# Ledger of designs, part 68: designed miniproteins, single chains, continued (2)

Each design is a single chain, and the fold is of that chain. pLDDT is the mean over its residues in the fold that is shown.

## One batch from the design tools (miniprotein)

Design m6334
Fold by ESMFold2-Fast:
Structure m6334 (fold): chain A 99 residues (1-99)
Amino acid sequence: EKILEEAIKATKELADFAREVGLRNVAVVLENLRDILETLKYAPKELQIEGLKFAIKVLEELRDVVRKELSDPETVAAFDEKLNKLIELYKKGLEELEK
């Protein structure tokens, strides 16, 4: 539960950053992932595991989308750093659930 709450908060923070830098479509995807994670808080552990695996794949796909939509290298680097930290947080949550 605590790891999902941390993931939800971090996902919201990245969604807010995406909106600030003009990545509207990326922000919507991140907002939808946050809503999925909120739902997973009430789901059985097996569905939490599958949901986090799905969310990690979506976040990895967002790297390619960001690089196509942003032309400023500094903004791309800042987003990529935040996205990598979010993916690591989701993977840590997955490891804790799979123990």
Scores: mean pLDDT 83

Design m6335
Fold by ESMFold2-Fast:
Structure m6335 (fold): chain A 75 residues (1-75)
Amino acid sequence: MEEVSREAAEKIREIGEQIEKELFPKLKEISKKFLEAENSEDSVKKFDEVGEEYKESEGVVRGAEEMRRRRLREE
């Protein structure tokens, strides 16, 4: 017999897998850009750009997850 908590856990697992497949490669690329920025003459400017991109990626994922959790709880 399936319970609501088990269904929620499975849904969270599916979301985690999607994040790993789609977001993780992007986060790795951003990390590589950070290392490249450190070696460039305009490192300060490039660090700012890469940092903004990283913050946006994390913020979007966190915001989407929180919004989805709220909608599921409200509905």
Scores: mean pLDDT 62

Design m6336
Fold by ESMFold2-Fast:
Structure m6336 (fold): chain A 89 residues (1-89)
Amino acid sequence: MSAGDKLEVGDIVEFIKKGDEYDIVLNGEKLGTVSYSGELPDKIYFTMNVRGLPVYVELEKVSGNKYKITNLSTKEPSDATNLGELKEL
């Protein structure tokens, strides 16, 4: 995952609703989609696979559809809403 490998704690990620999916955008570049159709709560995470390991990207809402990455970990968050696995372009 070349685009996902650029994600860092503190990055602002934009979530753009497309029907039953959300586009995940970093600095104007679309990283992929998640198949989540609900309203986005304040604390969310999605999963990506990096070098054979599941990596959980945890985010908190900053403003509207913009979220700040608060943690990147191989341990699944227990207090945030799962958006599912990132499907790259």
Scores: mean pLDDT 80

Design m6337
Fold by ESMFold2-Fast:
Structure m6337 (fold): chain A 80 residues (1-80)
Amino acid sequence: EEEEKRLLAQEIRGVAAGVTTAAGAPELGERILAAVDEAYQREKTAEALRDRSIREGTALLREAGLDEAAARLAAEVEAL
């Protein structure tokens, strides 16, 4: 339950950091990590945490014109 949600948040943070580093946008990585941390605090389930992290992370990447990175983030997080 809580441990599963915590582990998922850590995995999502790792994916976000890897994707944003590969895209050359570490500052977006920090913003996405903050969004994942907020999702972890606010969402009650692992599924809601995953959905919110994808929604907010991909929105930040798309706003920056990093559509490929956004697609990669969504695919990798959905596979967790």
Scores: mean pLDDT 85

Design m6338
Fold by ESMFold2-Fast:
Structure m6338 (fold): chain A 100 residues (1-100)
Amino acid sequence: DKEVIEKLREAGVSDVMIYAHRATSLSLEELLELERYVKEKNPNASPKEKRELIAEKLRERGREEAAELVENGLSSDENLLKRAERIRAELGLPPIAPNV
């Protein structure tokens, strides 16, 4: 949901958490809890370290697929984009254009 993504950015939630929302359908409440956990555990975490901490917490909750997507970061987004492009082509829709 675009409105949820915009609210997450306004609340200062990291791009990693936005990726988690898009990839895993985690609720806004769950994402804010995970962001708070990362900030409390390591406030100076790099994007990679943040992904690792979130993935670890998701695995504790039995969310292995979600954890793997978060850990892969941009690579997961690229794979999702490629799958979306293939589905769009099969449906006769135009490809996902870069912002012009």
Scores: mean pLDDT 59

Design m6339
Fold by ESMFold2-Fast:
Structure m6339 (fold): chain A 75 residues (1-75)
Amino acid sequence: SEVLREATRETLREHAPGLSDEEIEELADALAAAVEALDLDAVRETVARAVALGADPLAVDMLESLAAMAITVAK
């Protein structure tokens, strides 16, 4: 999902100043892969990792909601 990848990169670059570009790309790829797999637990694990690395919980909650909606629509 290009929209989710783009939203993840933009959100983490703005709201996670402690994350490296490599970490941002890995999280964006992991979140997109979780949505493609329809794996809501993998979505939650990915957003929890972002928060643990210092991402703003409110910004990450928005990404989790977007990913969960994408999975729900695909089912």
Scores: mean pLDDT 81

Design m6340
Fold by ESMFold2-Fast:
Structure m6340 (fold): chain A 59 residues (1-59)
Amino acid sequence: SQVVSAAVVLFNAGITDPAALERAFVALGVPADKARLLAEELTGAASADEVRAIVARNV
């Protein structure tokens, strides 16, 4: 999934701002409401494995 790959890249780059994450996911075709909820949940992730699990659970 492009969303999983993008979320991991953004996490590894240290991008934790929910607004920036939301905009990235919307640009990838994720609906705005879903992108918002996904971005907010991802700000709590402590590892790339948690990022993958959160994305898999929400998409």
Scores: mean pLDDT 82

Design m6341
Fold by ESMFold2-Fast:
Structure m6341 (fold): chain A 72 residues (1-72)
Amino acid sequence: MRYYVVVKTKDLKEAEELKKELEEKGYTAVISKGESYYVIIQTKDREEAEKLKKELEKKGYEAEIIEGKIDL
């Protein structure tokens, strides 16, 4: 099973900055535009997803873990 961390950002600039930071750390991330801008980050397992979620929440982001297949 694949695990993803989804982060809500306030604008496109914040989404692009977060995506770039995460890619520099070796993550695969994409920006999704709906009602707001979201950064979707692929993780190896649930433990990595939970660790990343906690780190992002400490920085003031709203993050959630999604389990399943997402086309990145």
Scores: mean pLDDT 79

Design m6342
Fold by ESMFold2-Fast:
Structure m6342 (fold): chain A 83 residues (1-83)
Amino acid sequence: MEEEEKIAFFQEQLDRFEASLDGLKKAWESLKEKTEEERQTFIEGLKRGLEELEKLGEVAPESLQERLDELKKRIEELLKSLE
C-alpha cells in the first residue's frame, strides 16, 4: 500500500469515527429523559469506541497518532463525566 493511500485510508476511518462519536453525543444530549438504560448504552458505545481507537492506533501511521490520542481524550472525558 502506498504511503499516501495508507494515510488517506486511515484519515477516512478517523473522519467516520469522529462523525459517529459526534452522532452518539448529540443523540445522548437530545434525550428529554436520560434513563439508566440509555446512560449504560451510551457508556458501552464510548468504551467500544476506545477499544476501536486502541486497535487502530496499533496500525495507523505515525502522522495520525496525535489525532488518535485527541479522540481517545474526548471519549475518556465523556466517560469521566458519566461516572
Scores: mean pLDDT 80

Design m6343
Fold by ESMFold2-Fast:
Structure m6343 (fold): chain A 74 residues (1-74)
Amino acid sequence: MSPAQRAALAEIEELAKQLSPEQQAAARESLAVILEHYARTGDESEGLTYLRLLVHELKRSLETGEPIPVMRFI
């Protein structure tokens, strides 16, 4: 895992602490899906992109109160 991926994970953790328990569960599920997809593909660039997208969604949820979408890969 790259330093950039570790930085994104740390930011996700800090943002998640500010969310409601329900939103924390949604964030955790989305993170698990992203990490599982990365484990299957090994695509570090794609993995970093999805982690950064989750950071953006957490910030949006904190600002607007909108629910965090659960990401799934088929």
Scores: mean pLDDT 77

Design m6344
Fold by ESMFold2-Fast:
Structure m6344 (fold): chain A 93 residues (1-93)
Amino acid sequence: VVEEVRRLVKEALRKLFEATKDHPELAPSAAAVGILLAEAVLAAERGDLELAIESLRAAIELVKEIAKKLPGNKELEEAIRHLEEALRLVEEA
């Protein structure tokens, strides 16, 4: 489960960076997502599922806010989908 969550988080970060690379005004928000996702993975590795869930939910909401500034961006839609899948895996653990 932790390895699959890490894979989904890594793919989501890749999609987020592709979506925001030409938008320096979004860099602080993208960095904040990265910090939240790092916290979620570390929490999951330590068995702190409550913190992992909270951090993933916070990251998803922040990516959704970024998506509002880039409507129709498929990379952001894919990033959200990967993070929602990661959240489901942690909730089922």
Scores: mean pLDDT 85

Design m6345
Fold by ESMFold2-Fast:
Structure m6345 (fold): chain A 84 residues (1-84)
Amino acid sequence: MAIVKLDIETESKEALEKVKKALENAAKNSEGVESLEIEELSDTKLRATVTLKSEEEAKRFAKTIEDILLGMEGVKSVKTEIEV
């Protein structure tokens, strides 16, 4: 079991809602994801906690989601941390 933590800041509330949907879709379509928890800290900030079956799946997920989020319009920053 491994945990991916994501701290995400956006330019707008609309961008944050798109980020939230992207996280939900990525978790649904990724192998080894056991749970996704999203905490909205403000209209432009959220923290996501993703639990995965293994360190390998966590590293793959973290790389994929970071690339997706950084490619989205209105995403200001993404901070990724992996705990094993």
Scores: mean pLDDT 85

Design m6346
Fold by ESMFold2-Fast:
Structure m6346 (fold): chain A 99 residues (1-99)
Amino acid sequence: SLLTEGSKAALETIKNLLKEFAKQSTDPEVVAKAEEIVALVEELLTGDLSPEEALRLLQELQGKFSEIKEKLPADVAATLEANLTQVALELQIQAALQR
């Protein structure tokens, strides 16, 4: 598998936290962005992607996260950032190994 067990766990953590937050949020912009991020996470988890395609999706996901980061509780934002960083590093290593 392209994704390690650690990357899969990190993506599941991101998905679950954003789904929970979206259910409790009253800001429609934050809810919409959270749902967009969840869709990208599900594509990363289930898609038959190259490492470079996965990195592109992750970059798009990170962009959407940046747009809502300041509207998230600090602990949630920090957890999401840490998990995104882990996935990015692992995918960058996988992409480099295919060069």
Scores: mean pLDDT 82

Design m6347
Fold by ESMFold2-Fast:
Structure m6347 (fold): chain A 80 residues (1-80)
Amino acid sequence: LVDEAIEAAEKGTEEGVIEAIKKIQEKIKELGLADKIAGADVPAEDILAEAKALGASLEEIQKAVIDAAKSLEAVEKALK
């Protein structure tokens, strides 16, 4: 799931970033962290739109999503 999220984000498209955000949200819910992480239940399309409205470029959003996926992988490893 985390690897799939990184792969989706690496496509560098809006659709890829949306897919990556959805996969990250799914993993957050699997780990029982939905109540602790803001945005876990926010539509991925809305998260992308908000970031763009705040002046973030697609490349900046892509990098942030990849970094978030890697952080989530580290959290999963720590829970084992």
Scores: mean pLDDT 75

Design m6348
Fold by ESMFold2-Fast:
Structure m6348 (fold): chain A 91 residues (1-91)
Amino acid sequence: MKLTPWQKKFADTELKFIIEEMKKRIEELLAQGVDKETIRAELKKLFDENIKDLKDFYIKYFNMPQEEVDLLAKYLREKLDKELDKLIAEA
């Protein structure tokens, strides 16, 4: 199953907000002297929580089938992992 253009656009909008929060969290943890591996682990945990919340939202408000919600979660996770790797490398 493939995401519709509308679903992808909505997911990309949500990603922008999550990425901005991710940037702030990385800056805060680096300022506290937290190492990059620990930062990566913390953000991975936050991504799992954010993705779970978004999955619950899509099911509750859009009555989206589980298979389609799982595809959205995979898309979000892949984008977040790439951005995290980039931001950690640049920091």
Scores: mean pLDDT 78

Design m6349
Fold by ESMFold2-Fast:
Structure m6349 (fold): chain A 69 residues (1-69)
Amino acid sequence: DLEEFLAKAQKIVDEGYANYKSGSDLETVKKGMEALIEVAELAGELDTAERFRKIGEKLLEEFKKKMEE
């Protein structure tokens, strides 16, 4: 079920954000998001890949904003 998959993916992303807030961990999160996007693209789930990309962009911008504080 795609909805169940997306819900679990969102939870992993939210948990990752809570656990990884440093600059070094941000690169790890970025690589993880890139891998998830690539897997979704290979599976033909382009809408899922776009969602992961948007979530990743928002997380990176939020991390950058917090690092500038």
Scores: mean pLDDT 65

Design m6350
Fold by ESMFold2-Fast:
Structure m6350 (fold): chain A 91 residues (1-91)
Amino acid sequence: MIELKSVSHPTTAEATALSTLENAKSMKLYITAEDGDVAREVSVKPGQTSTVKLTAPKATTIHSLLVIRDRETGEYQLFSGPEVQTEAPLP
């Protein structure tokens, strides 16, 4: 099972992944601002929920990507999470 979620706050966004794949050599969850200026990553462990958070000081589109490397083939599988928008906080 693979589950990907995305949530935005005014100046922050969070991506959360859960993967029960035991045959993965590596699993990493990435979160990026649209222009790639800011990126964060976290390692995902089988059967555990992993969350990565990004702070953006202005309105922008945030992307998330789960990258899984298969243990047997060495091939990469890419799963896109939902896009979310950040916005400047109101004073």
Scores: mean pLDDT 75

Design m6351
Fold by ESMFold2-Fast:
Structure m6351 (fold): chain A 63 residues (1-63)
Amino acid sequence: IEEFKEQVKKKLEEAKKTGSEDIAKAADAALGFLERESVTKEEIEELLKQFEEAKKILEEEAA
């Protein structure tokens, strides 16, 4: 899962550069979750999915 974690981390870091402050906060929280030692691949996939949906909503509704 290390390679998958690295890809997700990179995507979250990119979102912090292009998103709003709210998106950056969400990405930071997700990055913190990824630092947990007991994170599974399924948890990372769910986290990414939830973040992607939240990012879209935040950009469209909250700007």
Scores: mean pLDDT 72

Design m6352
Fold by ESMFold2-Fast:
Structure m6352 (fold): chain A 89 residues (1-89)
Amino acid sequence: MQEQAESAERFLRSYEEKREELIEKMREAGFSEEEIARREQELDVQAAVAAWILEEAGDTSVRPLLEELLARLDPASRELFDKLVEELK
């Protein structure tokens, strides 16, 4: 858990800023709105897993962020999150 928690904290520290920057770069590079939406979902799944890892490690301050990220996920992305979380238990 310690190595996962450290990695998760680093990922989340600049997540929203990096997410927005990546999406803007993809739009500038000519990716379709459909491709951008899929990438946003993939990133939000990764961020939700990272927030879950931190909460499990005892950082309850990430709970509102985790709830917000989970609310962004479509059904397929939520199923992927649930599967990844189950594998980490």
Scores: mean pLDDT 80

Design m6353
Fold by ESMFold2-Fast:
Structure m6353 (fold): chain A 88 residues (1-88)
Amino acid sequence: MEEEARRAGREAGEAGRRGDFEGASRGGLEAIRASSTGEGGAAAGVASVGAATSGWLGLRRGDKELAEKMGREDGESAEAAARAGGRR
């Protein structure tokens, strides 16, 4: 549920930190899937898709730094959103 969304966001951030944008995008999509089971997951999923899309566009333009940064922010945003929605 929300914890699953947090885990997916965390893994997306970890992948982004390693420069693995594909892994970051996959984690974001998993956070969206988990959003079907919790409010925090829904917010995390939306944040993940937004960041992943921006990163993918940056990568297409050859902006690897932007893609990597967006992957990391994607994971961090997803985790923060899931935490705020689930525990408050």
Scores: mean pLDDT 57

Design m6354
Fold by ESMFold2-Fast:
Structure m6354 (fold): chain A 109 residues (1-109)
Amino acid sequence: SKKEEELLEKWRETLKTLVEKGLISEEEAERLLLYYQLYLALKNKKYDEALEILKKLLELGDTTSESGIEAIKNKNEEKIQELLDLLKTILDDFVDAAEAILGVPQPRL
């Protein structure tokens, strides 16, 4: 949706600013961007998109990606919800930290 595209662009801007300030690595920014995209894909039941994002995360060495792929392939709603809850926790914690560091509101899930 247009609102999700606007939130994703704000998230990209936040991550770029944090990298430019030397607060996170470019690799950490790429992983966090993929987590945000994965959350939106799973929330909207865009499972083909979610699978492609999880494959990219797996290539980056993310430990949750293999279990996420299997949860989607097996249509395991409970494990998909657990992944959503985990991603929300990670992203909310990062948003709170980014708001504290930058002194301005950041995009919330």
Scores: mean pLDDT 83

Design m6355
Fold by ESMFold2-Fast:
Structure m6355 (fold): chain A 56 residues (1-56)
Amino acid sequence: MEEKIRKEGFDRGGLETQRLAEELRADPSKTTQEIAEEVTRKWNEKFKEIEKKVKE
C-alpha cells in the first residue's frame, strides 16, 4: 500500500515536471542546458515535497 502511495506521488511529480519541460521548451530565449537545469531543480524540489508528504 505504501508503495502505491509513493508511486502516485512520483507520477504526479513526473506529470508536473513534464508540463514544466514543455513550457520551457516553448520558450525560445532559453537554451537546452538552461531548460535541463531548471527542470532538474524543480524535480528535486518536488521530490523533496512528495517524500516529506508521504513519510508524514
Scores: mean pLDDT 66

Design m6356
Fold by ESMFold2-Fast:
Structure m6356 (fold): chain A 66 residues (1-66)
Amino acid sequence: MKVSEEELDREVKVALAEIYHALAKLDYQKGDIEGAIESYKKMAELYREAGDEVGAQEAEENAKKL
């Protein structure tokens, strides 16, 4: 098994994006629309940095729907 600095960085960003996705859903459920939008934007940024353009686009679309 090889864990390069680049690979670890990508895995961390994906994990953080998933955390922000969960946070966005919780914020929305609580009526914190601003917080939900911010979390979706962070999710999109992290997915894009990780090379997951599809995940980034989905996060941006979710932010726009709020």
Scores: mean pLDDT 80

Design m6357
Fold by ESMFold2-Fast:
Structure m6357 (fold): chain A 74 residues (1-74)
Amino acid sequence: LEEKKREAIERLRKEVKEKIEEILNDPSLSEEEKRSKIVALEAALKLREIGIELTVRLYEEGKISEEELRRALE
């Protein structure tokens, strides 16, 4: 379970890194727009990481279903 959590978080970080690269290379966006979008992505990433960690803990405590765990790890 910890291994699946780690894999989910690493996958999410990779996806966010790729999106940040796309934003940095977008010639239609101003530097201020790029900064704003990157900050928003980083904030969303951190909240999702916290959500994954909380969901895994709740599953280990028997408080949520396997379906709820699976949704959080996707």
Scores: mean pLDDT 81

Design m6358
Fold by ESMFold2-Fast:
Structure m6358 (fold): chain A 63 residues (1-63)
Amino acid sequence: VEELRERANEYRQMADELQKKADELIKKYGENEETRKLRIQADMYRNLADVLEEKAKRLEEEL
């Protein structure tokens, strides 16, 4: 369970970093294909983190 929570936190950190990078690039160059890809990746990692948290909660209920 603890390992799943650690992975969820890692994915959230990755999502936050990707979002910050996208925001910086938007300020410098405006929106383009690179910034769109970064936002999509950030959303993907947030969804993965949510799935891992749900699995961790289910495992705690089974313990």
Scores: mean pLDDT 79

Design m6359
Fold by ESMFold2-Fast:
Structure m6359 (fold): chain A 67 residues (1-67)
Amino acid sequence: MELPEAVREAAEKAAQSAYDLGWSKEEIERAAYTAIRHVAEKLGVDLPDETIRRLAREYAEKVEKEK
């Protein structure tokens, strides 16, 4: 089960933008969650909420670990 590239790209951009704005980890996760959900809905991809939450957390962790 591979995610569409557009979903991953949206999550990465949202997390990076929130990080660049100096948002907290919680806000970065929320930004990524919102982007993933929005793009998945536009593409007609039915992603479970649990999957979206996991991905949002993953991308938030990635941007915070990059120094």
Scores: mean pLDDT 78

Design m6360
Fold by ESMFold2-Fast:
Structure m6360 (fold): chain A 68 residues (1-68)
Amino acid sequence: MTLKIEFLDSRTIKITGLSEEEAEELVKLGGEKVEEDGELGVIVDLSNEEIRKKVEELLKKHDVELIL
């Protein structure tokens, strides 16, 4: 699955193309679950260190080269 990342502001991103398990992990950390064009996603606040670390792990797992 290909992750899509959209910066909504300097601290907030929307990640789409997640599995249900990956989305639920981010929601447990305080993310907001969304669905866009039939793809599961989560809106997260990167100022939360646990969320930022989890996002970095997901990016690495999906071989996405992105600087946060």
Scores: mean pLDDT 76

Design m6361
Fold by ESMFold2-Fast:
Structure m6361 (fold): chain A 100 residues (1-100)
Amino acid sequence: SMAAEEARRRQREEELERRMQELLDRNDWDGIRALLEEELATTPDPELQAGFLEALGQLALKNKDFETFEEYLEKLKEMGYISEEKKEEVLEKVKELEKK
């Protein structure tokens, strides 16, 4: 039933947001990464995959893992969620952070 699947999807999204907030409140960045990687591996929805890739990218930046961050940006571009210009703009800003 589509109605049952949509209800399960909404509940899953709300549960994921709650779990994410709990991990954020604890500064459990390893837990956040593990949760996002699990969801990315198990979700077939391209829009949700893009959201998880963006979140993983931000986490890579926090850990100063600029190579992994660039890989996530490339995947987002390949999926059509960001332009090449947007990718270059973001990478340029990240290069300025490396100058510190």
Scores: mean pLDDT 77

Design m6362
Fold by ESMFold2-Fast:
Structure m6362 (fold): chain A 81 residues (1-81)
Amino acid sequence: SPLSKLGKRYIMVDVLTKSEQDAKKIKELVEKAGVLTMSKIRANETASFAFDEQDREKVEELVKEISSYAKSISIREIVPK
């Protein structure tokens, strides 16, 4: 369809991890939430997670859940131009 040529919309969640244990918990939670792709997840590093825009509600709930395991979280929308 013509709409398939407009590109796909994603939600990117960037998470600064604390410990290796917290990083492992974050990995489990993002996988359960249906993450499409992710960077390597390590202690005290920023990890990035991409989700389908259709999963916005799941991402909002996920962000609330992972907030206790992260030093910081930022959300950005990736919209093809």
Scores: mean pLDDT 79

Design m6363
Fold by ESMFold2-Fast:
Structure m6363 (fold): chain A 82 residues (1-82)
Amino acid sequence: MEKLKEAKKLLAIAFKYAQLGRLEDSEKYVKKARELANIKEPDESMGVGEKIYILMEKLEFDEIFELIRQGASLEEILNKIE
């Protein structure tokens, strides 16, 4: 489903911003990913890391998370989701 792929891309962008310490940018993309995937959790009052963790579980993000952990570029991650 195209919406789920786009939500995963938005979550990957959010994760990369969080790694850079750009928490406001990360929060923006977490919100977009949640809304696009129609996921009611995480709650907006939660911290960005907790929000990312919940969305990783809901969007089956395990393979993408492993790529991020291995130091993959955002371009490589987005191509994997396509």
Scores: mean pLDDT 78

Design m6364
Fold by ESMFold2-Fast:
Structure m6364 (fold): chain A 80 residues (1-80)
Amino acid sequence: MEPIKVSEEDVEKVREVVLKAAKELGVSEEAANAAVQAMTDGATERQILSAMLAEGASLEQAVLLAARAVKAVKELKEER
């Protein structure tokens, strides 16, 4: 899996997307912020999942939120 790295300028946009998706999925803000932090550190999607699971997210919630976070990062790279 490719590592996901978010620039400082993009981290706020990704955080907003992840927090909105977390509310829709019933995921805690702690799990959502752990996912964003992992992406800032250049984590893989698996590491992002592990970070959310460590904060008490279910596997289903972690998978769905990680997928949305990865998509948001890819969209930001496409827009430049």
Scores: mean pLDDT 76

Design m6365
Fold by ESMFold2-Fast:
Structure m6365 (fold): chain A 87 residues (1-87)
Amino acid sequence: IAEELRRIAEALPEMDDEERTEALRRAAELVREALKEPPEVQREALEAASELLVTAERLARTEEVRRALMELAAQVLALATRLSVES
């Protein structure tokens, strides 16, 4: 999960807006999957997704990309909250 999130972050600058929208939706799915994984995997996914959010924010120029970014941010917040209670 974390490795896939980092691959998305690395490729994001080279993508067009449609590809970025799809990639960010895929990233949100990966973070949602991480919620069902052990805390170690959740922590790695949180770090990778947080890095992706920073990269994506700099590239969010359309409403569609911005909406996908907000969906990802919501999943990252849910993951961070889960980790707070699993510790």
Scores: mean pLDDT 79

Design m6366
Fold by ESMFold2-Fast:
Structure m6366 (fold): chain A 87 residues (1-87)
Amino acid sequence: MLPYGVTLRITFRPDASDEQRQQTLDDASRAAASVPGVTAVASRQASPTLGHVAIVAESEEAARRAAEAAKRAALSQPSVVSVEVLG
């Protein structure tokens, strides 16, 4: 069975520190990884204003739950402007 993938694109404030960006990526990744059925999570700071969290899950439901958990964690951070969920 092919795994289900979902990616979060996190947009940071231009004045966000490297530490704030890394903390946000760590929090989002931890939230996603806590969801049953998630098999892999990878995070990357793509630019000073852009981070990605890639989630792989065993089911579409697990992928959706993980994306929602990661999005909530990211949006709780004051350094975050927006979070977009990509298929």
Scores: mean pLDDT 85

Design m6367
Fold by ESMFold2-Fast:
Structure m6367 (fold): chain A 90 residues (1-90)
Amino acid sequence: SLRDEALEKIRKILDEYNVSEESKKKILEVVDELLELIEKGELTADKAVEAKEKIYKILLEDGLSEEQANEVVNKIEEVIQEVYEKIKEE
């Protein structure tokens, strides 16, 4: 599914930045919740911003620099946006 493909892409991004298994699990849970909202047509800008802030905080707590955390968040946003556009076309 598009959701499963997105989660695997994001897992790969997190692996590239050496994010811990505990933080990786937490981030994937946040992403999975966002993808469910997209599938239901319930995603709002506020919920997207909240998820972005949660992911950023998890990355910083995991020991990533602000620059690395921003890079990861941006890459995750690109994957989620791709899923949103594909669902919108269907």
Scores: mean pLDDT 85

Design m6368
Fold by ESMFold2-Fast:
Structure m6368 (fold): chain A 117 residues (1-117)
Amino acid sequence: WEEIEEQEKKFISTLSKKLQEELEKIRNAETAKELIEAFEKFVEIIKEEESDEEKFFELVYAGVLLVFNVMLRKKFSLEEVKEVVEAMKKLAKEVLSEEAYKKLEAALDAGLKLHES
């Protein structure tokens, strides 16, 4: 019984570690291309692992906030920020509902304006 319970806990831990590894790749991205590729892979993993629409949206939104933090911290140029934002909009439009996309688009537009300032 204890051995079975430990195996189940290890499985859940492994699943969360994969998601954490992609978040770390986003955090350590040095170029717009690396950041876009890491974000796309992050969204793919969430889509495979999370069936709840609300939780899926929350995780995608958290990823977007991390991407903007990385662009600010790494001092991405305005052109690089625009490239990343356009890629995130394209991906979000494909994976989110129209209502969820509108909420995310507002956050993306706000982040872009902050970087333009």
Scores: mean pLDDT 76

